Designed miniproteins, single chains, continued (5). Designs and how they scored, part 71

Each design is a single chain, and the fold is of that chain. pLDDT is the mean over its residues in the fold that is shown.

## One batch from the design tools (miniprotein)

Design m18450
Fold by ESMFold2-Fast:
Structure m18450 (fold): chain A 72 residues (1-72)
Amino acid sequence: KVEEAYKALEAGDYEKALQLAEEILRSNPTEEERDFALAISAIAVAKMAGLDPETVERLRKEAKELYEKIKK
């Protein structure tokens, strides 16, 4: 699900990314999985709301770092 949420975000499917992040949060996540899901949710909402690109890039970088830690 973590990989699926990340791929949905990269594909620009923000509604799917948000839904998958909510599933992660409901599935007794680890601390890193929880932080990742919150970051994905924030990015998806920011993109859908049209927030500035710098804020979106900062959140995206955080999500990527968390994803790499979970993958290891």
Scores: mean pLDDT 76

Design m18451
Fold by ESMFold2-Fast:
Structure m18451 (fold): chain A 92 residues (1-92)
Amino acid sequence: EVEEKLKKFYEAVEAGKLDEASKILDELVKEGKIDDQQKRDLIAQAVYTQFVRAFGRQRDALEAELARNPDNATVRALLDSYRASLAEDAAA
């Protein structure tokens, strides 16, 4: 049951349908199968997956923006997330 919904969640992430993925997680929380923290963690994983794939080519642009505005915490966090995801993939 949970495995079927998680499979659909990952399929939605792979298809770039983050709204659909989020709805699947909302349903799992409503059914008491996962908690709010697990939902947050799964959304973060989905965002990382989409960020790595869709914005991999934008990394240099983000690094250039951070160089111009080193106190931009949002850009730094996104870039750090991207780098962490790549390091995890390389370690596998």
Scores: mean pLDDT 68

Design m18452
Fold by ESMFold2-Fast:
Structure m18452 (fold): chain A 100 residues (1-100)
Amino acid sequence: SMLEKKKEEIRKLAEELLKKMKEVIEENPENSELVEEKMEPAYEEFLEKVAKILGISKEELEKLLEGASEENWPSLSPLEQELLRELERVVAELQAYLKS
């Protein structure tokens, strides 16, 4: 399905971002602030590419990730809800690494 293809594209982008993050951490193992600074451009590019795949703006994607409450989720299709949950999980994992 089209949604499954979009999920796969997002997963590949997330894997590329995670690989780069691991490389930056390996080069700067005790400096989380420097890791965050070096990863910011890659994370911004990731958000732009994901927003384009979803057909929304980067600003709209950021609002969905930051403000996606249970109140907003019932208005989405079950497949869109599944995709957003997977995306939120991946983004939260990446952000947790950057803040650790």
Scores: mean pLDDT 67

Design m18453
Fold by ESMFold2-Fast:
Structure m18453 (fold): chain A 103 residues (1-103)
Amino acid sequence: MMKLSKTTKEGWLVGNEAANTLARNKDEEVRREAIIKAATSGKPLTEEEREYVLEVASEEEREIIEKYGASTGMLALAIHRDTARKLREIGKQVDEEIEKRKK
């Protein structure tokens, strides 16, 4: 589980960057939680939050947002880029279920 104690002197910069990352993660985690709660409460995203999501999203990510059209999807793309790949996979599974129902 833990291997950070195996750092060399030049690897001590990793410790300094880790401390800075932890400080940023605390602030960022609080902000993420607030945005997620806002989205899940059925409240629309604020104008500033929406602008931020669209600014961070790539061209391909914007197409996913347009296809699925959910505020939660927009937040997932901004907060967790890896989740964008999962959203595509979920979309494929949904399409397969719909096709099975029609057959």
Scores: mean pLDDT 51

Design m18454
Fold by ESMFold2-Fast:
Structure m18454 (fold): chain A 88 residues (1-88)
Amino acid sequence: MEELVEKLKEAIENNDTDLISEALGEIFREILKDVDLSPENESEKVKKFLELQEAILNGDPEKVREIARELGLSDEVVEALAEIAKKM
């Protein structure tokens, strides 16, 4: 996960839109893999995941922190995603 976050930061610094899209997609796949998508909560967690993606792309680090924590991500990943959002 952390390696994917660093890859995304590097892609943003290099203004490589293709690598940004690829790295962001890999990060989102890892998030979904680590989240328990039980049938009872699947739709709610998917909705939160989409809100997280939107917050990152819109450059809203506060929303990123709130949503990522609700998804059960570690503080390290939460802060890394928030930092990426600040650069968007």
Scores: mean pLDDT 71

Design m18455
Fold by ESMFold2-Fast:
Structure m18455 (fold): chain A 97 residues (1-97)
Amino acid sequence: AANEVIEAILEQLASSSGPEAVRHLLLATIYYAKYLLEKKEEYKKLAEEHIEKAREASEDEEATERAIKKIPEIAKEFAEDKEALEEAVEILREEAE
């Protein structure tokens, strides 16, 4: 389920970067996973955009950079279920009010 993907990625990121930065790191990881699964450059660009937004929103630069380095490995683990990844993106967009 999409919520299980979100929770698992959050646990692996283990980031103290602050709520906004963590949200962007989560979106970056999901978009990178979609890129690995679907091979669409648009998803890679979205992942890179959210990485930069995470840096801008970061409350702890060192923790944020450590989390960013983990993204490719985490994304590879979750690049299996297209529907769950799509639902995870929608959940995160809806919560970003």
Scores: mean pLDDT 81

Design m18456
Fold by ESMFold2-Fast:
Structure m18456 (fold): chain A 93 residues (1-93)
Amino acid sequence: SAVTELGKAESRLQVMEMDVDMLVGDLKYIKSEEAVRAIKEAEEYVKQGWEALEKARNSTDPEEKSKYIELAKEYLRKAEGKVKEAMEIVQKS
């Protein structure tokens, strides 16, 4: 159901937000400008994911609700990619 998909997206986005917030807290210890940019891009994607999820929650049209849930999942995938990029750079340093 759309309610179940919304709840799953919210839970995944909460976990990603926690992971990104931990990395943001460590920014002063990260010497790679490329890794810092990737972390900041991940933070922005998390923000966009939450904005999409709020639009999904507020939509009464099932098609629009599904569209915004998929958009939130897309931003979640982009945030995951940026976190992975930052971690790979930091591990090589």
Scores: mean pLDDT 87

Design m18457
Fold by ESMFold2-Fast:
Structure m18457 (fold): chain A 95 residues (1-95)
Amino acid sequence: KILEKLDELIENTEDEHLREALESLKESVEGLEKLIKETKSKEELEKAVRGYRNGVGLLRKLAEETEDEELREKLLEIARLLEEQAKKIEAEIKK
């Protein structure tokens, strides 16, 4: 869902700066998903949580910078999904 939503935004944006930021975020999210599947380490899972939250911060900043209300809503939706994923991993670490 997150990667699909990022791909949709990348395809539909005319802002080159926004496109490059979203492409970098997509690569980071793909790396984090792979890390979570491969690791059993609490330290690596904590790094993944920080990575997702860094993505949330970036998306919120991009949402604040845009004048396009539809784009802002989509960026904030992806940010919420990243935060939800971070909380899920964090809960698993504390278990």
Scores: mean pLDDT 82

Design m18458
Fold by ESMFold2-Fast:
Structure m18458 (fold): chain A 86 residues (1-86)
Amino acid sequence: MEVIRKAALEASKRSPEETRVYNAVLAAANLTYQVNPEIGEKLAQAVRDGSSLDEIIALLEEAKKASDERGKKANDYAIREVRALQ
């Protein structure tokens, strides 16, 4: 939980485009964290570190595989949002 919150604060200090991506990714990370904390933390760490959009998509695909039904939908939505920025 705290790792994801810190990632959101870091994202807000970046660009508006990065903030939009991070908002979608953090929503997916929060749902994934409820089922698999390790993958949820990796995703939050990637957005905090300013990882590339391709890296974030790869982590979202991994998170989707490890998530429940609700988390899979959130990760799919986040992938779509990230791809819209590429």
Scores: mean pLDDT 73

Design m18459
Fold by ESMFold2-Fast:
Structure m18459 (fold): chain A 58 residues (1-58)
Amino acid sequence: SSVIIKVAEHDSGLTAEEVREMVEAYKNKDYEKIREIAEKHGISEESAISIAKAVLES
C-alpha cells in the first residue's frame, strides 16, 4: 500500500525505494539487507521487518 510507504517515509526517513528493497528482502528472507537499511536510518531491525510485512500484507 502506498499509504504504508508514505508513513514509513514520514516516521523513519526511509525512501520509497528503500521500503521496496525491504519488502523484497523480507520475501527472500534476506534479513541482513533489512538490517542494513534499518541501521542506515536509525531504526530497529524489528521495526524495519514490521514495515516490510505491513506493506507486503496490505
Scores: mean pLDDT 78

Design m18460
Fold by ESMFold2-Fast:
Structure m18460 (fold): chain A 115 residues (1-115)
Amino acid sequence: SPLAARVRELQARLDELVQRYRAGELTKEEFIKELKRLVDELVRVARESTDPAVLEAILGLFARIAYLLMELKAPDEVKDYFIAALEELREVARSKGHTELAERADQLIAQVKAW
């Protein structure tokens, strides 16, 4: 599907951003800014998708981004931005009847809040 292909493209972009940050090619601030852009694109794809496999893949990428933001010790403003995006993903999953994915988003929200 075109949306599944878009999620794969966004996953590849995340991998590239991680490599560039680890190589010292991106500052922490630049890396966080690019992660926020990725989050916005993932939420957009989630809103357009009716495929639970696409939503599950997006949730997996959100979990990976959450771990990166924790390792970076991202400031509260970035953490709050990410929680708001997770809450949107949860609402999208819930509105489309994907209860298990909404519950997984809730678990990730709780984990992020506990940092």
Scores: mean pLDDT 89

Design m18461
Fold by ESMFold2-Fast:
Structure m18461 (fold): chain A 110 residues (1-110)
Amino acid sequence: MSLSEVGEELNEIKDLAEEGAKDEEIRKKIEELLSKSSDELIREMLEEILTVLEHAIEKLTNEELKKEGKEIAERIRELLAQEEIDREEAAEVLLEFLKWGVKIQKYSEE
């Protein structure tokens, strides 16, 4: 898979989360994506997500959402510090990131 293809699959998973899909369904799709991806590609994806997350945190005025985002960003940095990415931990962090993104969209629409 290319980074572009990973981005497309992540957007499809995000759309499912926005439509109210269950955590189990979202996690399964994340695990499938990670199983198809090399460790190098997972690192590149996590680095891109970290960049997006840091920019979103800077624009947030809600302190609780900002704190949640910072906690997710720290977990991504910890994953990136590993010699081999723990794919199970990466799946958990990506699920939290997608759920956080849905919360921000709903907050911004009100």
Scores: mean pLDDT 80

Design m18462
Fold by ESMFold2-Fast:
Structure m18462 (fold): chain A 68 residues (1-68)
Amino acid sequence: SKEVFEETMKKIDELKKIYEELGDEKAAEVLDKLKAALQEAYEKDPEKTKPLLEELTKILEIKIKELK
């Protein structure tokens, strides 16, 4: 759903900000590429992308908590 997509994008932005604050420009760049790829996938097929977004949201949340 749109809500899952928006939550995933928000968590990518949050994790990117953490890596930028840590000076890890390479990690921030990888997250930008991931965000672009997920946006393209969602625009092409939102329903098929949803399970991937749900799983990524869980992984992103764990990583954010680990780094904070």
Scores: mean pLDDT 84

Design m18463
Fold by ESMFold2-Fast:
Structure m18463 (fold): chain A 63 residues (1-63)
Amino acid sequence: MEEEEREKRELFERLRRLLRELREQIEKHKEDPLMVDILESLRRMVEWLARRILGLTREELEA
């Protein structure tokens, strides 16, 4: 149980970092519609995984 909580917290932090990086890349490439589309697809996939696996709400991911 304690190890599960630690792994869940680590996964949450990794997903939050990845989402932040994806948002930064989207802003950096906002003039390139194809790049934005690819990055948004990845961001949506990571959000889906976080909600599906960790039971996180969108609000928790945005924090």
Scores: mean pLDDT 73

Design m18464
Fold by ESMFold2-Fast:
Formats: C-alpha cells, sequence, structure tokens
Structure m18464 (fold): chain A 68 residues (1-68)
C-alpha cells in the first residue's frame, strides 16, 4: 500500500469519526480533502488511483447524507 493510500485511509477514518460524533462540518472538510487528492491523481494521469479515491468519496458522501 502506498503512503498516499494510507493518507486517504486516515482521512476517511477521521471523516467517519466526525460523522459518528455528529460533527458534520468537520466530516465535510475531511471529505473535501480526499476529493482534492482524487483530483490531483487524475491531473497527473493516475486514473486507477483517482478512481479508487473517488469511490471512497462516494461512500463517505453517502454516509454523511444518511447522517443529515
Amino acid sequence: MSILEQEVEELAEKAREAIRKGDLETAEKYIEKIRRMADMYASVGDEELAAKVEEIVRELEEELRRAK
């Protein structure tokens, strides 16, 4: 697993913790950071990693939407 994949996993866990605590604003900030990482990977041509990170964003957005 790459260091960048570990960073995404850490941010995803922090987003889920914020959702569990009802801190939806903090959760949205972590999800935004993960989205920016996906955009960065896409911009450098790493389409596979960008797609993987986008899937994590979709899962977190669904969890956030269900918590609202």
Scores: mean pLDDT 80

Design m18465
Fold by ESMFold2-Fast:
Structure m18465 (fold): chain A 79 residues (1-79)
Amino acid sequence: EDSKKKEARERGEAIGSALADLEELGITDRAKENLLKYAKSLSKEEALLILETAAKKTEELGNEKAADVLKEVKKEIEE
C-alpha cells in the first residue's frame, strides 16, 4: 500500500477516535468549520480518505453526531 495512503488512514482513525471521545457534546459548527479548513489544506484525494476513515471510526465507536459532521464535510469536499 502507498505510504501516503497508509498515513492518511492512520490520521483518519486518530481524528475519528478523538472526535468519538467528545461523545455527543463536542461537535459544533466551529468544529465543522475547522475540519473544512483542514481538509481544504490537503489534496482532495488525501482529504477524502482521511474524512471517510474518520467517519467510519466514529460510527464504529457509536458517536453518530461526529460521524454525521465528518460525512457532511466529506460531501462538501467531493462537490
Scores: mean pLDDT 75

Design m18466
Fold by ESMFold2-Fast:
Structure m18466 (fold): chain A 123 residues (1-123)
Amino acid sequence: NLDELIKKGRELKEKLEKAMDYIVAAAEALRTGSASLEEVTELLIEAIELMIELAKELGVDPEVIEALEKAREAARAGDYETAAEYLEKAAELLRKQGTVENRTLALLAEGLARVARALAAAA
């Protein structure tokens, strides 16, 4: 019903905003040196996990979800270059699907890839 759709839309918006907040926090921490590499890595992993939840809820292609899961595992292993490559792959796949939601997720994946690239350069 309409109320359930409104609730679901609100929950998706909150997850999206939280993922964006984690990306901004990670980028700011890297820029200012205000957080350890471990703390920035935790923010990256949390944002990837939120993106996986959003991707599943939006019914995106399973290949996108696989790429995000591979990025998460690489980040957990400290392999930031591999994490960035899988996030870049997820962004490319999302851009090909042409919906507003998928374009927004692609921008998030691109932002996270930049954070992962910065972590690789700092490590």
Scores: mean pLDDT 82

Design m18467
Fold by ESMFold2-Fast:
Structure m18467 (fold): chain A 76 residues (1-76)
Amino acid sequence: SVIDKILANPDVKAVLTSDKTDLSSFEDPSQIPFIDKKNGIAYLVDTGNAEIDLAVWSKVEEAKNAKEKKVITVPV
């Protein structure tokens, strides 16, 4: 599927698999990899640390102010 092809992208793994993700890199949600703007879906890679993943996501939501979107987290 398209999702599987996107999630196999090594660039996304390089950005989102680190526990030390720089949140400043996600201040603009339009720059976050794998946002499907048409369907309002944000695809986030699960780093295995729910606290970090939640913190990253909260910054995305804060900046985007979108209310009609789904979040799909994918384990890496």
Scores: mean pLDDT 49

Design m18468
Fold by ESMFold2-Fast:
Structure m18468 (fold): chain A 74 residues (1-74)
Amino acid sequence: MSMEEKIEQVEKFLRYALSTLSDDVVLAMLRAQFRLSEAEEAALRAALEGGDHEGLLKLVRQVYARELEEEQRR
């Protein structure tokens, strides 16, 4: 699966999940998909609690980009 395909699938899932699942479940699923720092997890939790779905999607894209950069630098 390409980088763009993975992030697009995560975005589609998040849009659906945010309408049907609790914030704790959404955050747990994000933790399963990404290696989150404490700061990233706190930012994602704040966006979920504030109902900032666009900010949440932006943060997920930033986390994914960071993980890819780290993998390339290893």
Scores: mean pLDDT 74

Design m18469
Fold by ESMFold2-Fast:
Structure m18469 (fold): chain A 93 residues (1-93)
Amino acid sequence: SIEELIEGLKNLVERLIEEFPEYAEELREAGEKIIEAIKNKDLEELSKSLKELEEIMKEILRKTVSDEEVLKAAEEYIDALRKQLEKKAKELL
């Protein structure tokens, strides 16, 4: 359901804030934009706000992962996760 998707996204954002409190404001703002886009069935804003969350996560990785190969794999994994979330949201909207 849409409600379960919103709850899952809230839990994901809260967990990211717990692990990376220095990014709490940016993560919260991105999460709120994603939830609002889902509620409004705004697929364009959903795609944009999911990419904003993806970029925050990639910034965290660039500051924490020093191995170039591991960093590249992690960034590709985040891109795949964003695409899966976008697909799931579009199926529910």
Scores: mean pLDDT 82

Design m18470
Fold by ESMFold2-Fast:
Structure m18470 (fold): chain A 65 residues (1-65)
Amino acid sequence: GDIQIAEEISDILMKENLTDEQKNTLASAILEALKNKDPNVLIDTLKKLGFPEEIINKISDILKK
């Protein structure tokens, strides 16, 4: 379900040493993506925060489940 997807994404992102501001921004983007079933909001946010393509692709694959 949505909670399990959010937890899996959060576990990946926590390894990246994020600031509290970045964590809050990503949490909002994750919730919006899951609510609207639109991964583009989260993918756009990850790109803006400078995440590597490898991490973006991993998260995109999780959202496709």
Scores: mean pLDDT 75

Design m18471
Fold by ESMFold2-Fast:
Structure m18471 (fold): chain A 82 residues (1-82)
Amino acid sequence: SMEAERERVVAAAEQALEELKELIERALEEGLSPEAVEEVERAYRTFMEQLELAEKKFPSEELKRIRKEAEELYERFLEEAK
């Protein structure tokens, strides 16, 4: 059903957000090497592109929350990268 598909999409987005958090934490632990920063930037870009497509197909408050959390997380990362 479409509802089951929506639930799977939300679950996948939440898992992707957790993976992004772990990647950022690892980059910070590695001392923000240029390679680690590039990996985070690429992962964030890919995540946001996929999330935008998911939001267009399955508009939901859960996906909006995930977007906000990802944006805030990435902004904090950029502040640390200075």
Scores: mean pLDDT 84

Design m18472
Fold by ESMFold2-Fast:
Structure m18472 (fold): chain A 96 residues (1-96)
Amino acid sequence: SIKEEAIKLLEKIAKDFEELSKSKDPEASKIAKDAAETLRKIIEVLKKTTSEEEVLNLLEITALMLKKASEAHPELKKKAEEHAKELEELLKKAKS
């Protein structure tokens, strides 16, 4: 299901941002930590929802968050852009 694929993808993204939060750059570390914590909260909402529309909305919110992270710090750009593309592919699959 799209919901199960979304949860798996967001868990992978959260783990990558948790690793990025170990950065020696305090700004990169803070942005990555905040993103990881937000992703974990989104995952909890995804696990509880029965609404396909809510799943799509949460994926779009996640994509926006990743875009902001990629623009906020150079150390986050590559991973955030990579995961934004994975989310865009999942969104296309979900909307078709």
Scores: mean pLDDT 86

Design m18473
Fold by ESMFold2-Fast:
Structure m18473 (fold): chain A 70 residues (1-70)
Amino acid sequence: MSRGRRLAADLARREALEAGASEEAAEQIVKVIESGLPAEEVARRVREIAEKEMSPEQAERLGEGVRRLM
């Protein structure tokens, strides 16, 4: 896995948990980032998971942050 994807996974897990997401949702987000999918597809799936756990604004920022690190 690239350094960017590892940083994105670590950041996303921390930010999701701090935003009140469940441990299960944070784990799903990390698995999506580590899946090897293209950055655009990863950002989309991360937003879909995050939207169930946090505000739409927080979910959008998380997806953008992940995309930028990848």
Scores: mean pLDDT 82

Design m18474
Fold by ESMFold2-Fast:
Structure m18474 (fold): chain A 111 residues (1-111)
Amino acid sequence: KEMSEIGHKQTEIMNDVMEKVEDKKTLEEILEVLRTLSEEELELLKNYILEHFKALGLEEEVIELIERLLERGGEGLAQILLAIKAVSDGEEIDIPEQQKLAEEIKRAVLR
């Protein structure tokens, strides 16, 4: 029950955030979306992202990068969301750090 309820809330928040950022192109625009979330919602979203990437079997160094970005709060979370969006949409990423993250995510998914 607890695992199922928490998992559903995390998935709902992730889906809602991804829908809200679908038309966003910059880090600042994504940060504006994230500022609409409560501390509880931000924590659930961070935990969902970390658990999801660990479940995908990403390399330890990539997990450490994701953990460090999440420690930066909204800015780091926005960078991760931009990378996820770029991989999903096949869009180009102009920021080198985000390009690196997107390439690692792409590698893990496409194995």
Scores: mean pLDDT 70

Design m18475
Fold by ESMFold2-Fast:
Structure m18475 (fold): chain A 74 residues (1-74)
Amino acid sequence: SALREKLRERIKELREEAEKIEDERLREVVLGELDAAEELLAREETPSNLTAAALHIVGAETTLELGEKGAITA
C-alpha cells in the first residue's frame, strides 16, 4: 500500500495549493477531483481504484494550473 499512501500525501499537498485559488469555481473543481480520489482510495485497494484515483489527482493538478494562470490575467 505504499502507492496508496503516496497518493494520499499528494492529495494533502494539492488541497493546500487549492486554498490559494481565488476563483471559487476553479477551487471547487480542484477539491471535487481530490474528494473523488479520496473516495477511490477508501475503497478496496485494486489496480483499477488506484489508477482512477491517480487520474483524478492529475485532473486536480491540471485544473490548479489553469486556476493559477486565470488569477494572473484576471
Scores: mean pLDDT 80

Design m18476
Fold by ESMFold2-Fast:
Structure m18476 (fold): chain A 85 residues (1-85)
Amino acid sequence: MTVITITIEGEDMEKMKKAAKELIEEISKYAKIKSVEVEFEENKITVTITLEENLSEEQIEEIKKKAKEIGEKYGVKIEVKIEQL
């Protein structure tokens, strides 16, 4: 089981939502999503994704790389924390 915590910070809520959606869709390509929890705050979105499977180191690196690319694309700050249980 893998828990991914994504923190998205920016000044444009629509761009933050688009970044969150695109990153969730990307993660779903690597593993089956068991649950997604989304918390909306002013200038911040926190997404908690639970996966049924463990990710390989290569998949973790690709997710982090994709998060950086999406953050640059939408002009938002994305931080990704991945914990395997």
Scores: mean pLDDT 85

Design m18477
Fold by ESMFold2-Fast:
Structure m18477 (fold): chain A 108 residues (1-108)
Amino acid sequence: VPDVSEEEFEEKLDEYNELFLSIKDEEKKEKLLKFVEELQLLWANAKEKSLNLQTALIYLLTGKVYLYLGNYEEAIKAAEEALALAEQLKDEELVKLAKELIEEVKKK
């Protein structure tokens, strides 16, 4: 796992969000599964550094990827982890985003 600063985490999360949105071909499933693996490595680095905000954002993105893949059980778990961290951080906007993701998955 690369050593990245807090500022680099924000830039990397923006890059990963753009990458997710750019995946629009028949390789989507394979590319998204590799993307989840990269998010898991980024998550491990954030957790090691106790970067709870970045960890919550990684869970939100991971949940969105699983929702897109149709893996609803994993999407819910990731969204619930993001919600738990957002509530600990008392970040009302992250709490809202995590709850919205949970609602989207439950509609399926």
Scores: mean pLDDT 72

Design m18478
Fold by ESMFold2-Fast:
Structure m18478 (fold): chain A 100 residues (1-100)
Amino acid sequence: SKLISKQIGAILRIIGIIIDLELLGAKEAAELARRLQRVALEIAKIYESQGDYEKAYEVLERAARVLDEALRLVRQGDVDRAIELLRRAIRELEEEKEKL
C-alpha cells in the first residue's frame, strides 16, 4: 500500500531527527521529540485499528514536520523556541488522543 510506505517514511524521518537532536547535544529537545514520537505513534495505531490509514499517516507526517522545524531551530541556536514548539505539539496531540 502507498499509505503504508508513506507511514514508514514518516516514522524513519522522525527517528532520524531525534538522533540528530541527540548528536547536537540538545538533550531537552531530544527528550520532547521522543515524547512527541510516542504520542503520534499511539494516535496512529488507534486510527489504524479503526481502518483509517489516511489519518494514521497524517498524524505521523504532522509530527515529522514539527520535528523538522524543531531541528532547524536547534541548528540556528534557537533551542528555547524549539522546546516551546515541541511542548505545544505534544499538548495538541495529547488532546487529540483524548478525543479518540
Scores: mean pLDDT 90

Design m18479
Fold by ESMFold2-Fast:
Structure m18479 (fold): chain A 84 residues (1-84)
Amino acid sequence: DDAVGDAIVARGEAELNALADKAYQLYKEDPEKFKEWARKILEEGERDPEHRATLEALVRGLINRTEQKIKEDEDARKKALEAA
């Protein structure tokens, strides 16, 4: 049971990282398309209540990871400037 849960979490993290990279690229190119994409995923979750909770967690994880990547890029840029 715990091993299955750990596998789902690990798979979820790998999927979230891959989707976060894709979402970050989408956000950089067109933030409105990113919002529309996220909305459509949440709409698909409306089919099944159990899948809805998982898709909501996925979308929130993507937003959080995208925001974290933006912050990390800003922090890395500041460090590069201060290290010069």
Scores: mean pLDDT 66

Design m18480
Fold by ESMFold2-Fast:
Structure m18480 (fold): chain A 80 residues (1-80)
Amino acid sequence: SEEARRALLEKRLQTLIDAISKLLGIPKSVVEEAYQKLKEEHGLEEAYRAATALLKRIGNVPLTPEEKELADRFLKALEE
């Protein structure tokens, strides 16, 4: 169901935000603000993909060109 999909996405989102916060050594609120900004500008799915791409970049996992652009968008949102 759509409700189950949203609940799962919200749970995964909280895990991603927590992981990014801990790995970068920045407050969870700052990561949350960056995520909300991307969500407003590009929508929920793209914001989620940008968060996952950033986590991969922090972990030195090889990124596709699209994932590199998504990670850069999240980093830019963190700087604003």
Scores: mean pLDDT 82

Design m18481
Fold by ESMFold2-Fast:
Structure m18481 (fold): chain A 82 residues (1-82)
Amino acid sequence: SKAVILPSDSEEELLEKGNSYKEQGNKAFKEGNYDEALDAYNEAARIYEVTLERFPESKEARSQLEIVSANYLKAAVNKVTR
């Protein structure tokens, strides 16, 4: 399932949606469910990218996108090597 992104979403609403998927990814990663973690991190990254497109000065969206991108790479490595 994917978050619905609305044209009327505020920066705060977009960050809440992105953070929700980031937390889902973190939970899946801790459980060793790397495919589920990758899907959740990818969805979080998509939401943060939309946030940056609409709000280019969003330091929070940029920081969260960097964190989620790093966590995505860790999940991908764990899926292949473990």
Scores: mean pLDDT 86

Design m18482
Fold by ESMFold2-Fast:
Order: sequence, then structure tokens, then C-alpha cells
Structure m18482 (fold): chain A 81 residues (1-81)
Amino acid sequence: SASEEAAKRQELLTRTGRFLLELLEQGKSKEEILEEVKKYIEEEARRLGIPEFIEPVLQSVEDLLSLPKELALALLKANVP
């Protein structure tokens, strides 16, 4: 159902956001973060049965990482429970 897919997408976004926040707080480079997060998104999306969301979620991460680090951290902390 659309509701079930929305819940799975939200879980993927939340888990990806938490992992991204951890990597940013560890001071990893943008390249290191993208490599690690891509692997994470691929594994989690396949586990959840929503591989079609791999590319859109990865694009959201790339967009967020294009921002100044302080703004990216603030947005992640505001949106990740």
C-alpha cells in the first residue's frame, strides 16, 4: 500500500540521516561520506524492499552535502529523531 511504502521510505530517510550525521560529526571528508552512505542506502533500501528509492535518497544526501557543514548539521539535527 502507499501508506506502507511511505513508512518504509521514512525509515530509510531517518536511518540514512542518522548515519550521515555520525559521519559528519566524525569529521570525515565529503568523498568518504558519499562512499559510505551510498553502500548504506543500497543495503537498507534492498532490506526494506524499496530499491527504487536508492537514487532519490542518494541525491538528497549529495544535495545536503553541497551545503555549508554548519547548515547541513543543523538541518540533520532538526529532522533526525
Scores: mean pLDDT 84

